# Ledger of designs, part 19: designed miniproteins, single chains, continued (3)

Each design is a single chain, and the fold is of that chain. pLDDT is the mean over its residues in the fold that is shown.

## One batch from the design tools (miniprotein)

Design m8677
Fold by ESMFold2-Fast:
Structure m8677 (fold): chain A 60 residues (1-60)
Amino acid sequence: MLTFEIRSSNVTRLTGAALRAIGDLPDAEIELKGDTLTVTVPDTPEAIALAEEMREEFDE
């Protein structure tokens, strides 16, 4: 399992990131706490690529 975090002070942005993860990775476990979204996914190239893409989109 791979776990990554996305941090943003914008709750709407974090909610969007969570919804995207759920939509694109049906085996993902999502936890949103305060300014941090924690996503746990299978160790697949697709999941790793999506994690990097989401961090670029929402964390940067």
Scores: mean pLDDT 75

Design m8679
Fold by ESMFold2-Fast:
Structure m8679 (fold): chain A 74 residues (1-74)
Amino acid sequence: SKTLFERMAEAGKEEAVEPLIKALKDKDTEVRLEAALALGKIGDKRAIPALEEALKDKDEEVREAAKKALEKIR
């Protein structure tokens, strides 16, 4: 089944961007990963600064997701 973040990304809702940016700083690695993937799908440039910070994440998969999201948005 789809996560809440995946559903928000598919909805393409502008109001989803700010909650997802906050989720990039979550304590849970899976939450940060899903947030990065969702922001990449939405493609909103407001996410760029937060995704650049996520490139420094402790988890390799989160860093890779943030990198791919930035490549799609830029």
Scores: mean pLDDT 78

Design m8680
Fold by ESMFold2-Fast:
Parts: sequence; C-alpha cells; structure tokens
Structure m8680 (fold): chain A 66 residues (1-66)
Amino acid sequence: MEEEVEKLIDEAAELYRKALRELFLNPGSKEAIELQEKVYELAREIAEKTGMSLEEVWKRILEKAK
C-alpha cells in the first residue's frame, strides 16, 4: 500500500511540475490547465485509496514537486 501511494504521489508531483513549467513558458496554454486538472484528479484518487483528506494529499504532492 505505501509503495503504491508513493508512486501515485510521485506521478502527481511530476505532472504538477510539468503544469507549472508549461504555465510559466506559455501562460495562455490550455495544455497547462489540462495538466493541472490531471493532478487534481490523481490527488482525489490518492485521497480515496488512503482515506487521507484531499488537502493533506495535496500538501504531499507539493512537497515532492519542489
């Protein structure tokens, strides 16, 4: 369970970094918004699997994305 959760958090963090990079390079990009939406969707999935709050999952993603 922990290893699977770590993988999902890592994946979400990588997508979040890509979304931020795309947003900084092209602020008007629909692609950046779509990437951000995918991160939110993964965060929800992690919350459901772990029983953690969405806010707590989001904090973990942000910590990994630095």
Scores: mean pLDDT 78

Design m8681
Fold by ESMFold2-Fast:
Structure m8681 (fold): chain A 72 residues (1-72)
Amino acid sequence: EAAARAARLAAERAAGEKGTQSMNYVYDLMAKKLGKDPSEEDKKAALKEFVDSFATNGELGLEIRKLLEEEK
């Protein structure tokens, strides 16, 4: 039963995997924007503030990444 419960959580994690990938990219780009290699707390704080600026869900991670890509 614990295994079944873990399987359910794994399914949810798989569904959120797409979002995690986007966030991973945003973390990388955000670290470059900060111009340093900050701590995870710093990255999360900056990310949360950045996410708040857009106020869009779902595709947020992709949109943020595209915006930062402008630095190309």
Scores: mean pLDDT 55

Design m8682
Fold by ESMFold2-Fast:
Structure m8682 (fold): chain A 67 residues (1-67)
Amino acid sequence: AVLSEEELRREIAEAMALMVLGVELATNPEISREELVARLREEAERARANGDDELAEALERLARELE
């Protein structure tokens, strides 16, 4: 079983989104769920502005799962 190029890009984006989450938690250990969700959505908008739609989708999905 081999992931398609599109599936690989999606998995890489999901891993990058988890890294963003990890950095936010490491930087602000007392961050609330609401603030964390807001920051993830802010990062998703930046990713989209930079043309990284896969990362934006992964960040939005993480934000929705935490909400």
Scores: mean pLDDT 82

Design m8683
Fold by ESMFold2-Fast:
Structure m8683 (fold): chain A 96 residues (1-96)
Amino acid sequence: SEELEAARKAIEAIREAIRAALRGDFERAEEAVERAREYLKKVKDKEIRELLERAIEAVERAIEAFREGDVIRAIGHVLRAIGDLLDAERLLEKKE
């Protein structure tokens, strides 16, 4: 249950990072990514952890692409992060 709560908090932090990045608030996006990584340290389920790690990496690539002015590439990374989050949420519901 503590692990499932940590996974939910990581998902919330990743969603916050995506919203911040889409607003151009890269400092808040990076802070939310760091919070997500801290929560992820408590997630021992390999499949959920790998999905959340991929989502975090996709958000980081989106931030980099936005900073470079490559909006199309950035949106592509955001969509990948959302996909991995939805897969992680589906697995969490099945384990609850």
Scores: mean pLDDT 88

Design m8684
Fold by ESMFold2-Fast:
Structure m8684 (fold): chain A 98 residues (1-98)
Amino acid sequence: MLTEEAVEPLIKALQHEDENVREAAAWALGSLGKERAEKAVEPLIKALQDESENVREAAAWALGEIGDERAVEPLKKALEDESEYVREAAKRALARIS
């Protein structure tokens, strides 16, 4: 279902104070897929810069699931992330998009 009610609350949750809420929002947005989560691409690209490595990893995975070309350059930058888990997620995401 392409509804603003489903996507917009999850996009807002990417900015929540609790990192576990932001991580869950990123996983949920990736699970919606390309047609439903297109509006979340720019918010998820911003989440690649999150202070939590778990949020950055989830954002990289979600961008790979959505498969939007706008994520390619941000994901290439995430290949240089401090966390090996974020780097591996970005590598897998790029393989799915490209």
Scores: mean pLDDT 84

Design m8685
Fold by ESMFold2-Fast:
Structure m8685 (fold): chain A 80 residues (1-80)
Amino acid sequence: SEVERLKKLIDKAAEIAKSEDPLDREIGITLLHMIVGLARSAGLKEAVAYGYEKLAEVYEQMGDTELAEKFRKEAEEIRK
């Protein structure tokens, strides 16, 4: 399905975003936001929620706990 394909791309972008290299991290975060934006435009709610969960993981790893909590809440709201 398109959702499963997007989840695989989201996983790859999240791996890049969890890099110790600041440039790779920024590229990965940018890719995550782009994929989530595309999923949102296509109405693929599960892919959007999954992308927000991965953004939450990335920001939590970076120490931005407030932004991580925001993305976790967004993912939960989309799935309701």
Scores: mean pLDDT 88

Design m8686
Fold by ESMFold2-Fast:
Parts: structure tokens; C-alpha cells; sequence
Structure m8686 (fold): chain A 67 residues (1-67)
């Protein structure tokens, strides 16, 4: 259902945020690079979710959570 797609996107976003935070703490990327990479990954995940049938309203709700 829609809730399953939302959960998968949220879990993937949490994993990517954790990964990028560790790279930043290690000095491997800048804060600006981490933010840019996270935004690019988040947009890809949202587009994939929309293609899988997630509603525009749920896409926007998820987008607000990642700002």
C-alpha cells in the first residue's frame, strides 16, 4: 500500500543521511557537499516512489520532512 512506499522512502532517507553525516564527520566531504548529495538522493527516491504509485500529496509531505 501507500504506507509501505512511504516507509521504504523514509528508511532509505535515514540510511543516506547517516552515511553522509559520517563522511562529513570524517572530513571526506564538506557540509555543502553533504547537503547537495542528500538533496539529489532524496529527489531520486521521491521520483521513484511517485512512479511506484505514491500520491503527489504524500510526495510533498515527504519532501517537507527533508527540508
Amino acid sequence: GQEDIVKEVEEKLEEEQRRLTLLYIRGEISAEEAEKMFREIAEKLLKEAKKQGLSDEDVEKLREKIK
Scores: mean pLDDT 81

Design m8687
Fold by ESMFold2-Fast:
Structure m8687 (fold): chain A 110 residues (1-110)
Amino acid sequence: MAESTDSEKEKLEQEIAKNPNNAKAWLNLGHIYLARKEYEKAIEYYEKAIELDPENAWAWFNLGQAYLQQKKYEEAIEAYEKAIELAKKQNDEGLVALAEQNLKEAKEKL
């Protein structure tokens, strides 16, 4: 819901101001900007989440989605490949399948 995302955004920004090492808050802020189609900001926040938690396969997957929407296909491919690597290591077969589908789409756009 668009109206509820503004309140959630402000809450997440306050959480980050109190604890800038809260990787989940950065990830959730990235999700809000991705939903708003503000892809540059989504990328910045996903990159911050990855700096704090580099093994988060879903953060890499979401970074790939943001790059794909910006038509940065080479960057999207790299992010999806990293998501697949981590998802396989974590036995997340659902994320592997989803990331492989998105990887195929990004490669077809090159």
Scores: mean pLDDT 86

Design m8688
Fold by ESMFold2-Fast:
Structure m8688 (fold): chain A 65 residues (1-65)
Amino acid sequence: LSEEERKRLAEAARAFALAAGASEEQAQRAGDIVLNDQEVAERLKEASEKGGPAAGGREAVAIAR
């Protein structure tokens, strides 16, 4: 993943977690996980590619847990 793509995925994960009712701290943690764990970032990207933005959003919420 490119540096820009990782940042974009981290921001998306944070935004989706907040939209789903997660706390700001949980949302920040989800973003940090995506930035620091390439496997998690790849899973989020794959979910977005297979099911579009909605599937990516669901995966982001799962990461925040």
Scores: mean pLDDT 74

Design m8689
Fold by ESMFold2-Fast:
Structure m8689 (fold): chain A 56 residues (1-56)
Amino acid sequence: SRREEEARRLRESIRRIREAGEEQMSRSSPETAKSIKKVTDLTIKEKEKQAQEVLS
């Protein structure tokens, strides 16, 4: 169904964002890594919320 496909795409997006954020943090200064973590966490939270809404 469209809802299942949308949820799957959101989960894949979350995985990619987490991986990219972790890679970028490992290559960054501690101060920059803190900013990257904050943005990454907020982005993931937003997409998790969207996935929950799609499945409800």
Scores: mean pLDDT 82

Design m8690
Fold by ESMFold2-Fast:
Structure m8690 (fold): chain A 70 residues (1-70)
Amino acid sequence: SLDAEVAALRAARDELVAWMESQGMPAEKIAEFRARLEAVIDRYAAGEISRAEAVAEFGAIAAEAQEAIE
Protein backbone atom coordinates (compact mmCIF):
# COMPACT_ATOMS: atom_id res chain seq x y z
CA SER A 1 0.00 0.00 0.00
CA LEU A 2 1.04 3.63 -0.42
CA ASP A 3 0.93 4.11 3.37
CA ALA A 4 3.36 1.19 3.88
CA GLU A 5 5.74 2.53 1.18
CA VAL A 6 5.67 6.04 2.71
CA ALA A 7 6.31 4.55 6.18
CA ALA A 8 9.29 2.58 4.79
CA LEU A 9 10.79 5.74 3.21
CA ARG A 10 10.33 7.67 6.49
CA ALA A 11 12.04 4.84 8.40
CA ALA A 12 14.94 4.93 5.90
CA ARG A 13 15.14 8.74 6.32
CA ASP A 14 15.30 8.37 10.11
CA GLU A 15 18.04 5.71 9.82
CA LEU A 16 20.07 7.95 7.47
CA VAL A 17 19.63 10.95 9.83
CA ALA A 18 20.78 8.83 12.81
CA TRP A 19 23.81 7.69 10.76
CA MET A 20 24.68 11.31 9.82
CA GLU A 21 24.44 12.29 13.51
CA SER A 22 26.72 9.37 14.49
CA GLN A 23 29.32 10.62 11.94
CA GLY A 24 29.35 14.11 13.51
CA MET A 25 27.69 15.94 10.61
CA PRO A 26 26.69 19.51 11.66
CA ALA A 27 23.02 19.87 12.65
CA GLU A 28 22.43 22.52 9.94
CA LYS A 29 23.71 20.14 7.24
CA ILE A 30 21.61 17.25 8.59
CA ALA A 31 18.55 19.57 8.49
CA GLU A 32 19.25 20.34 4.80
CA PHE A 33 19.45 16.62 3.88
CA ARG A 34 16.39 15.80 6.02
CA ALA A 35 14.36 18.52 4.24
CA ARG A 36 15.37 17.18 0.80
CA LEU A 37 14.44 13.60 1.79
CA GLU A 38 11.09 14.76 3.22
CA ALA A 39 10.34 16.67 -0.03
CA VAL A 40 10.80 13.42 -2.01
CA ILE A 41 8.56 11.51 0.42
CA ASP A 42 5.89 14.26 0.26
CA ARG A 43 5.89 14.24 -3.58
CA TYR A 44 5.51 10.44 -3.56
CA ALA A 45 2.72 10.54 -0.93
CA ALA A 46 0.92 13.20 -3.05
CA GLY A 47 1.11 10.94 -6.14
CA GLU A 48 3.35 13.41 -8.00
CA ILE A 49 6.16 10.87 -8.66
CA SER A 50 6.31 7.08 -9.06
CA ARG A 51 7.73 4.67 -6.47
CA ALA A 52 10.76 4.04 -8.72
CA GLU A 53 11.39 7.80 -9.07
CA ALA A 54 11.07 8.31 -5.29
CA VAL A 55 13.53 5.45 -4.54
CA ALA A 56 16.04 6.74 -7.13
CA GLU A 57 15.88 10.35 -5.85
CA PHE A 58 16.11 9.20 -2.21
CA GLY A 59 19.16 7.05 -3.07
CA ALA A 60 20.87 9.97 -4.83
CA ILE A 61 20.36 12.22 -1.77
CA ALA A 62 21.67 9.45 0.53
CA ALA A 63 24.80 9.11 -1.66
CA GLU A 64 25.40 12.90 -1.44
CA ALA A 65 25.07 12.70 2.37
CA GLN A 66 27.67 9.90 2.50
CA GLU A 67 30.09 11.97 0.35
CA ALA A 68 29.49 15.05 2.56
CA ILE A 69 30.78 13.12 5.63
CA GLU A 70 34.25 13.16 4.02
Scores: mean pLDDT 87

Design m8691
Fold by ESMFold2-Fast:
Structure m8691 (fold): chain A 93 residues (1-93)
Amino acid sequence: NWKEAAILSKKAIELKPSVVNYNALIDALCKSGNLALAEKVFNDMKEKNLESVVSYNTMIDGYCQNGQLDLAEKVFNEMKEKGLEPDVFTFNI
């Protein structure tokens, strides 16, 4: 299911790059456990200045769900350094 969603989301980005398509791909990759590819997609999004509060929260949630709390904390700190306000504090789990 999530592997198929990741393939479809990647095709959507190739046809029309958008914040929504990037966020969907990152979420699908995190849920499939493919954190390395999720990180590459998130970095590509950042290089294009398309990242948003939703993108950061999706990446933080993905790291937390996969037990990567140190990486989640680094992304949370990066988000704050950019002046973005977190919607929720995900480290309370």
Scores: mean pLDDT 74

Design m8692
Fold by ESMFold2-Fast:
Structure m8692 (fold): chain A 120 residues (1-120)
Amino acid sequence: SATPRSILEAVFQAAGLLAAGDDEGADALLRALVPDASEAEFAELRALLTAAAEHLRRAEDPASVREAIALLLDAVELAYRVRGLPEEALARVRALLERMRARGELDFDADAALEAEIAA
């Protein structure tokens, strides 16, 4: 399926839709991102993003921003695993996500670059 520029961008957009109360839009985006997800995998991804959305609603609090980032990065890792990336590619994803987690910042360009490299 066609996805947004990167998995991180899709996950961030889905969390933003949930924060805005657009559950239908969020679910459609997530189903397009992980079309082969089991009900349990989809429920886990949805729960992480629902939690991230609650923290995004408090974006003026730095602690809430850091919690949102952590939950978004957990959701990104789950999405890559559900999409069936081989273990070597998953190790590279985990290394990038750990760098973002340590910095407390999302790097959409780095995620897009890694996704493009893995797809090549």
Scores: mean pLDDT 83

Design m8693
Fold by ESMFold2-Fast:
Structure m8693 (fold): chain A 73 residues (1-73)
Amino acid sequence: PLSEKEKIKVLIYARMLLVAASTTLMLAERGKATPEELQQAREDVREALRLAEQVGDKKLVARARELLAALEA
């Protein structure tokens, strides 16, 4: 089990990964994302999902799943 301080650090990192992936999705919607950027965004979201599940943050898990679905479409 993670300490409270470690959980906070993990949540901050997971949120940062989701922000980066969201930015790539916005570029993709405008036809401006490269295949490499899309692959990196998918990897970032999968890592954020894993971290959110580890901490038990259901809201962040839901957000990561929605973003992953959008990046896989």
Scores: mean pLDDT 87

Design m8694
Fold by ESMFold2-Fast:
Structure m8694 (fold): chain A 69 residues (1-69)
Amino acid sequence: SMADELIRKAREALEKGEYEKALEYATQAVNLDPRNAEALRLLAESYRKLGQDTIAKAAEEGARRVEAR
């Protein structure tokens, strides 16, 4: 799916240290599938790499809530 493609691109960007690109791809993936725990975790990691710890924690909490459902 398009969301799976964006998740793949977000992971690749994180591996390359391209954190702004990772954030862009992860954000698009979450917008397409807001209940995708993997996309939410990638969003959290991208924010954390950019020094946005508060937003990263919120995204991690979102992923935990989705997985608990």
Scores: mean pLDDT 86

Design m8695
Fold by ESMFold2-Fast:
Structure m8695 (fold): chain A 68 residues (1-68)
Amino acid sequence: MVQILIIVPKSYVEKVKELIKERGGEIIVETIRGDQALIGANVPKEQMDGFEEEVLKVTNGEAEIFIL
């Protein structure tokens, strides 16, 4: 498992959560503060290929992604 942290506008939260689950990931934490959200998750290492690119694509480049 790879631990990730995503910071994204609130409007994209559901799309990002869906993408994480589609890749067999588990959401560990979700915090919403005003118009921003912080999502922490574990994703299988094998499913990380293209994941960062797809997150950026579905969020129109508005997401910040950290691999921990």
Scores: mean pLDDT 83

Design m8696
Fold by ESMFold2-Fast:
Structure m8696 (fold): chain A 69 residues (1-69)
Amino acid sequence: MKEKNELSIRLGVVALAVAVGYVYGELSEEEAEEIFELLNKAEKAIKEGNLEEAKKLIDEAEKKLKKAM
């Protein structure tokens, strides 16, 4: 339960960072779409109870965000 909540919070934080980066012109539309696709897959994995898969997807989204910014 706690791990699922932590992953959900991390997903929300990354999603907010992507939205802010896009609005302020630090991320292109293509970069934002790629990261949101990973976050959508991570959210589905969390809902299905695949926490290990969700963590991998969130980690990949965070790497793409850092590389783009």
Scores: mean pLDDT 82

Design m8697
Fold by ESMFold2-Fast:
Structure m8697 (fold): chain A 65 residues (1-65)
Amino acid sequence: LSEQTKSAIKGIDEELESNKDLPNEKLEELANLIKERLKEKIKDKEDLEKVIEYLNEKLKKILAE
């Protein structure tokens, strides 16, 4: 993974962890905002896809609890 991709993954972990106590609807809204930011910052299509997939998997795990 590129350094930019690793940095983005770390940011996702930190932002979702700090907000994990939010209602599911708000967590989904937050995830959508993160996705829009990622689309603006990550220009490589493959890196963007990997980071979005990581975000979706992380969100699913939080919502399953």
Scores: mean pLDDT 79

Design m8698
Fold by ESMFold2-Fast:
Structure m8698 (fold): chain A 100 residues (1-100)
Amino acid sequence: SEVAEAAAEGARRGALAAGADEAAAEAAGEAALAGGAAAAGGAAAAGARAAGADDAAAGWAAMYAGHAGAEAAGPEVLEAARYAADKILEIGDEIEEELK
């Protein structure tokens, strides 16, 4: 969908902005596409991490994916995506600590 494609582009830009390499940024984008509109942020974070990105880069990928996808879908969805991105960043940090 157009929303998922926008989220994928956002995920790539977010990961790069946080210092991730091109491979991690691509992984975040691909994961966002596969996750679809509702799960793009979480998928982007997971993809970035799987490619070796740290929590900061994964969080930025999720946030940018959510923002870009929500912008394509409209303002109410953008607010929901911002909320989801914040939750993913919080949960991601907790999971990384617990999953060791």
Scores: mean pLDDT 69

Design m8699
Fold by ESMFold2-Fast:
Structure m8699 (fold): chain A 91 residues (1-91)
Amino acid sequence: SSREKLAEGLEEMAEEAKKVLEPEDAERITKLLRELAEAVRKGDIEKAKELAKEAAEAVAEAARKAGEEISEEEIEEAKERMVKLVEKAME
């Protein structure tokens, strides 16, 4: 249940990314979020954790490119939050 809900939420985030981000950033982030959703559904926790870090970093970099002031510490915190979310949903 938690795993399926997380995967569905990640796919929903991918669709939202297409609406608000530049096309190149949207494509990269959408791909990462969909790959993360697949890893979550398959129960591949190690791959899901790695993809969670990559997705969080890509989102933060896209936000910086759009003119938001995001620190390296905030990027690392976002990565940690995504990893913890994945771990908790896949227990």
Scores: mean pLDDT 81

Design m8700
Fold by ESMFold2-Fast:
Structure m8700 (fold): chain A 69 residues (1-69)
Amino acid sequence: MREEIVRDIEEGAEEIVRLAEEGKLSKEELEKAIETLKAALKAAKEHGDEKAAEAVEKALKKLKEILEK
């Protein structure tokens, strides 16, 4: 497994959520972040990394909620 990628996914997801919660991301940036995280979620599930998948799903839920507002 590519352990470095898993760590980057977990940390990246948390950072994106923090930026979005602070209103620092535009709608365009939020949509791009959601697409990036969807790709990361697919990769994590394909490689059986449940921890990375959980972190990405949590981030996606928060980003979608922020985008809706």
Scores: mean pLDDT 74

Design m8701
Fold by ESMFold2-Fast:
Structure m8701 (fold): chain A 61 residues (1-61)
Amino acid sequence: MREKLLEEATELIRELVEAGASLAQAANAAANKLVDKGVSNEEASEITAEAVRRVREELAA
């Protein structure tokens, strides 16, 4: 459940950043998509923050 939402958010952020969006823009898009799916604002923020960390680590490698 949570791991699938995190995977979806990570994939979306990675896709948007690769397409030229900033990490902040990609994070906002991912958080909004999670909220639209019925995730609470608090949980969407937590999942998005973790997804951003994962994408940053991949880009730095």
Scores: mean pLDDT 82

Design m8702
Fold by ESMFold2-Fast:
Structure m8702 (fold): chain A 57 residues (1-57)
Amino acid sequence: GMEEIKALEDEAVRALNLGDNAGAAAYLERLAQVLKEQGKDERAERVLASARRVREE
């Protein structure tokens, strides 16, 4: 639900602030999956692209 989306966004931001790029990417990948399950395909694709970029940093 919306609460799961917010929790995953908050965790991704926290991980990024701590320099945990691998952890942040994992949270973003889970967020993209949840968004896709809710029919938000375009947002899911953008989030997944961000996750891949973060992993390469």
Scores: mean pLDDT 84

Design m8703
Fold by ESMFold2-Fast:
Structure m8703 (fold): chain A 55 residues (1-55)
Amino acid sequence: MDRREELAERAVRILESGTDRSFLEIGRELGVSERTVRRAVVDYLERTGRELVVR
């Protein structure tokens, strides 16, 4: 994967783990801005045809 897809996959896994972490907190952990995380996740899900499953 390129870095953008890797970042998006990481963020999606964190969100799907059922944590109460926000995009801001995920961005801090991954060293990117909240906007970058949100955009990467949306783009990744659109490209792969996957839906984000939240509990």
Scores: mean pLDDT 70

Design m8704
Fold by ESMFold2-Fast:
Structure m8704 (fold): chain A 60 residues (1-60)
Amino acid sequence: SREEMVARALTEWAGVSPEEARRLAKEIVGKSPEEAIKLLVEHGFSEELAKRIVEDAERA
């Protein structure tokens, strides 16, 4: 699922726990790439890292 792809990207790129990754993935699922990047930046990730996470999740 897209939620699983986002959680995987968060774990791989940001080193967050699987539990935290699942929570963030639920907030991101159904958002546009632009809104997902904005949400991750608001959670303390750099814009560059947020873009990598979103791109990796879309490519899987």
Scores: mean pLDDT 78

Design m8705
Fold by ESMFold2-Fast:
Structure m8705 (fold): chain A 76 residues (1-76)
Amino acid sequence: MKMSEEELENEILIAMGRMFISLARKLMEQGKYEEAIELAEKALELFKKADPKNPEAQEGIKEAEELLEEARKKLE
């Protein structure tokens, strides 16, 4: 059983979003908060383009929003 093209596109969006979240977290550890914000915003955009009923996309949105809040607090 192979994934449909629609399911594959959703998986690609989620995987890309997770990669940006991972890189944003590394930037947070390096004190590069502005760059972390840019990547977290890109991740949020990717997760929002995925199926809104997908639990992984929903978790990704929460993680991206939390990362944005933390990074923005560090710039204050």
Scores: mean pLDDT 81

Design m8706
Fold by ESMFold2-Fast:
Structure m8706 (fold): chain A 56 residues (1-56)
Amino acid sequence: SKEKELELIARFIYEGKPLSEVAEELGMTVEEAAQRIIELYKKNKQEIDEVYKKLK
């Protein structure tokens, strides 16, 4: 789901979760996961920040 994807990206950005682990959980290559993180951070930064607040 999109919400789970945003959660994984939030953990990568704010908690230092390894990129390889994020890629595995999303079913992507490391390169694809890196591009997806950049895309979603630019487009959905506010949603990522809100998801991270709920994970506290």
Scores: mean pLDDT 80

Design m8707
Fold by ESMFold2-Fast:
Structure m8707 (fold): chain A 85 residues (1-85)
Amino acid sequence: LDKVITYDDDLQELLRQSGITQDSLTEGDVIGAIIRLAEDQGLFDPEDPRIVDVSGTLLGKLFGTDRFDVSDLSPLLEMIEKHTK
């Protein structure tokens, strides 16, 4: 999670929504920014705080799914890898 990455336009737009303006970050910092964005937008399921509902969001479009579990970082890392330059 200390791997420094550069990102494509889609991931850069998502990170901009979280207030990130840098052109490169670590994978851990990118994950942290995405989780913070989900918290700020109230996307966590109130009955299961591990589950994020991203339906209708840019994050959901990048994932290709409406929901994900934040306790399993593998889908998030796979999405980031697809959008890494």
Scores: mean pLDDT 77

Design m8708
Fold by ESMFold2-Fast:
Structure m8708 (fold): chain A 74 residues (1-74)
Amino acid sequence: MEEEYKLLAELIGEEAAKEIVELLKKAEEAAKAGDLETAKKLLLEAVRKLAEAAKEKGMYELAEALEAYVKKAE
């Protein structure tokens, strides 16, 4: 996670990266506890945050792909 966090923070900014990493950590904890519904919701929220941050940084193709993924997953 340290290397991934550093790259993510460089791409989308430290605050957005921190929020996304926190959501991913909570999703992992929920999955380990067997709460797959909560894990799925947290993962989708993290992907939505990533899409918003990507759009803010002008990474429109990535943002569109992430938004399409979320729509398909509900």
Scores: mean pLDDT 78

Design m8709
Fold by ESMFold2-Fast:
Structure m8709 (fold): chain A 58 residues (1-58)
Amino acid sequence: MEEEERRRREEEIRKLSQQPGVEREVLEEDIEIGIEEIERAVARTVAMQPAERLARLA
């Protein structure tokens, strides 16, 4: 995996973790699954409605 691609995904997680309702722990948990999975997990979390995002974190 290219370092630059990995770094870009990490930056996306960092920016999203600063948004209200986005838990850092949830994003970090997705990292353990794999780099390819991170982008999908982040996109899904951002696209979710507030209620659905809370349900995912529960």
Scores: mean pLDDT 58

Design m8710
Fold by ESMFold2-Fast:
Structure m8710 (fold): chain A 80 residues (1-80)
Amino acid sequence: SLEEQAKKFAELMKDIIDNNISKEELLRKAREAGLTPGQRRKLLSFYDELKAMRKGVTSEEDKAAFEETLKEIKKAIDKI
């Protein structure tokens, strides 16, 4: 159902934030959940952008602040 797809999309976004999923596993799980090509493309873009942002953070202070922000975003997703 559309509701189940939305829930699975949210779960996969949290897995990306937690750095708890490979790109290959992300694609497999998205396909198994019946996510549309558009939804899968959005997840891949989010995965790639987040990975690039983590690599681009220069100082340990900025890394800590960035990871704290990601934890808050994940909590917000859990409340929806």
Scores: mean pLDDT 81

Design m8711
Fold by ESMFold2-Fast:
Structure m8711 (fold): chain A 70 residues (1-70)
Amino acid sequence: SEKDINQAKGLLNFAKTLLQQGKLDEAIELVREGLKRLGFTDEQIEKAVEILREQGPNLDVDKAIEELKK
């Protein structure tokens, strides 16, 4: 839903801040737990985590959100 996408966007923006601080493991844990609570599938969560690992501090939040849209 739009509400879940907006909450996911806020979560990914916070994760980006953690990534900019070099806190990769904390950012991944935040995203896994947060997206799971928002009802995203394990496949969607794994894809988001892969994007975090690949992009790190340069995380494109808007592009990551498009990958979570069905």
Scores: mean pLDDT 84

Design m8712
Fold by ESMFold2-Fast:
Structure m8712 (fold): chain A 72 residues (1-72)
Amino acid sequence: MEAEAEAARAEAEAALAELERIAATLDAEARRALLARFAAILEGAARQAAAQGRPAVAAVYAEAAARVRALL
């Protein structure tokens, strides 16, 4: 469980860093659309992890989604 959560956290951090880099190159409209889409994907991943009995992984994706939503 913890090893899965740690791997998910590392993947989420890398993905968020790349997302922020790409978002910085976009206009406001395109940036908002990209961030909203990415947040929805992470929220879906969190729900799937929770449904599969992986609450620690679900929490990682939910936290990442909240961070992306905060950038909107």
Scores: mean pLDDT 83

Design m8713
Fold by ESMFold2-Fast:
Structure m8713 (fold): chain A 63 residues (1-63)
Amino acid sequence: GSHMELTPQQQAALGFIRALRAALPEPVSDEEFRENVLKLAQRLEKMGFTVEDAEAAVEALLN
């Protein structure tokens, strides 16, 4: 369990990333999911998220 304090933007990114993982047709490893999210960084930035927000959200999800 992690007591990570996320910014409101990172909390929104966490919600989005949780929804993405839940929507996957097949289970993926935590590392594979992290790599997939980072590959979408440009799209996430257009949605108001940074790569750092995505990384913080993935770490919060995986802990």
Scores: mean pLDDT 70

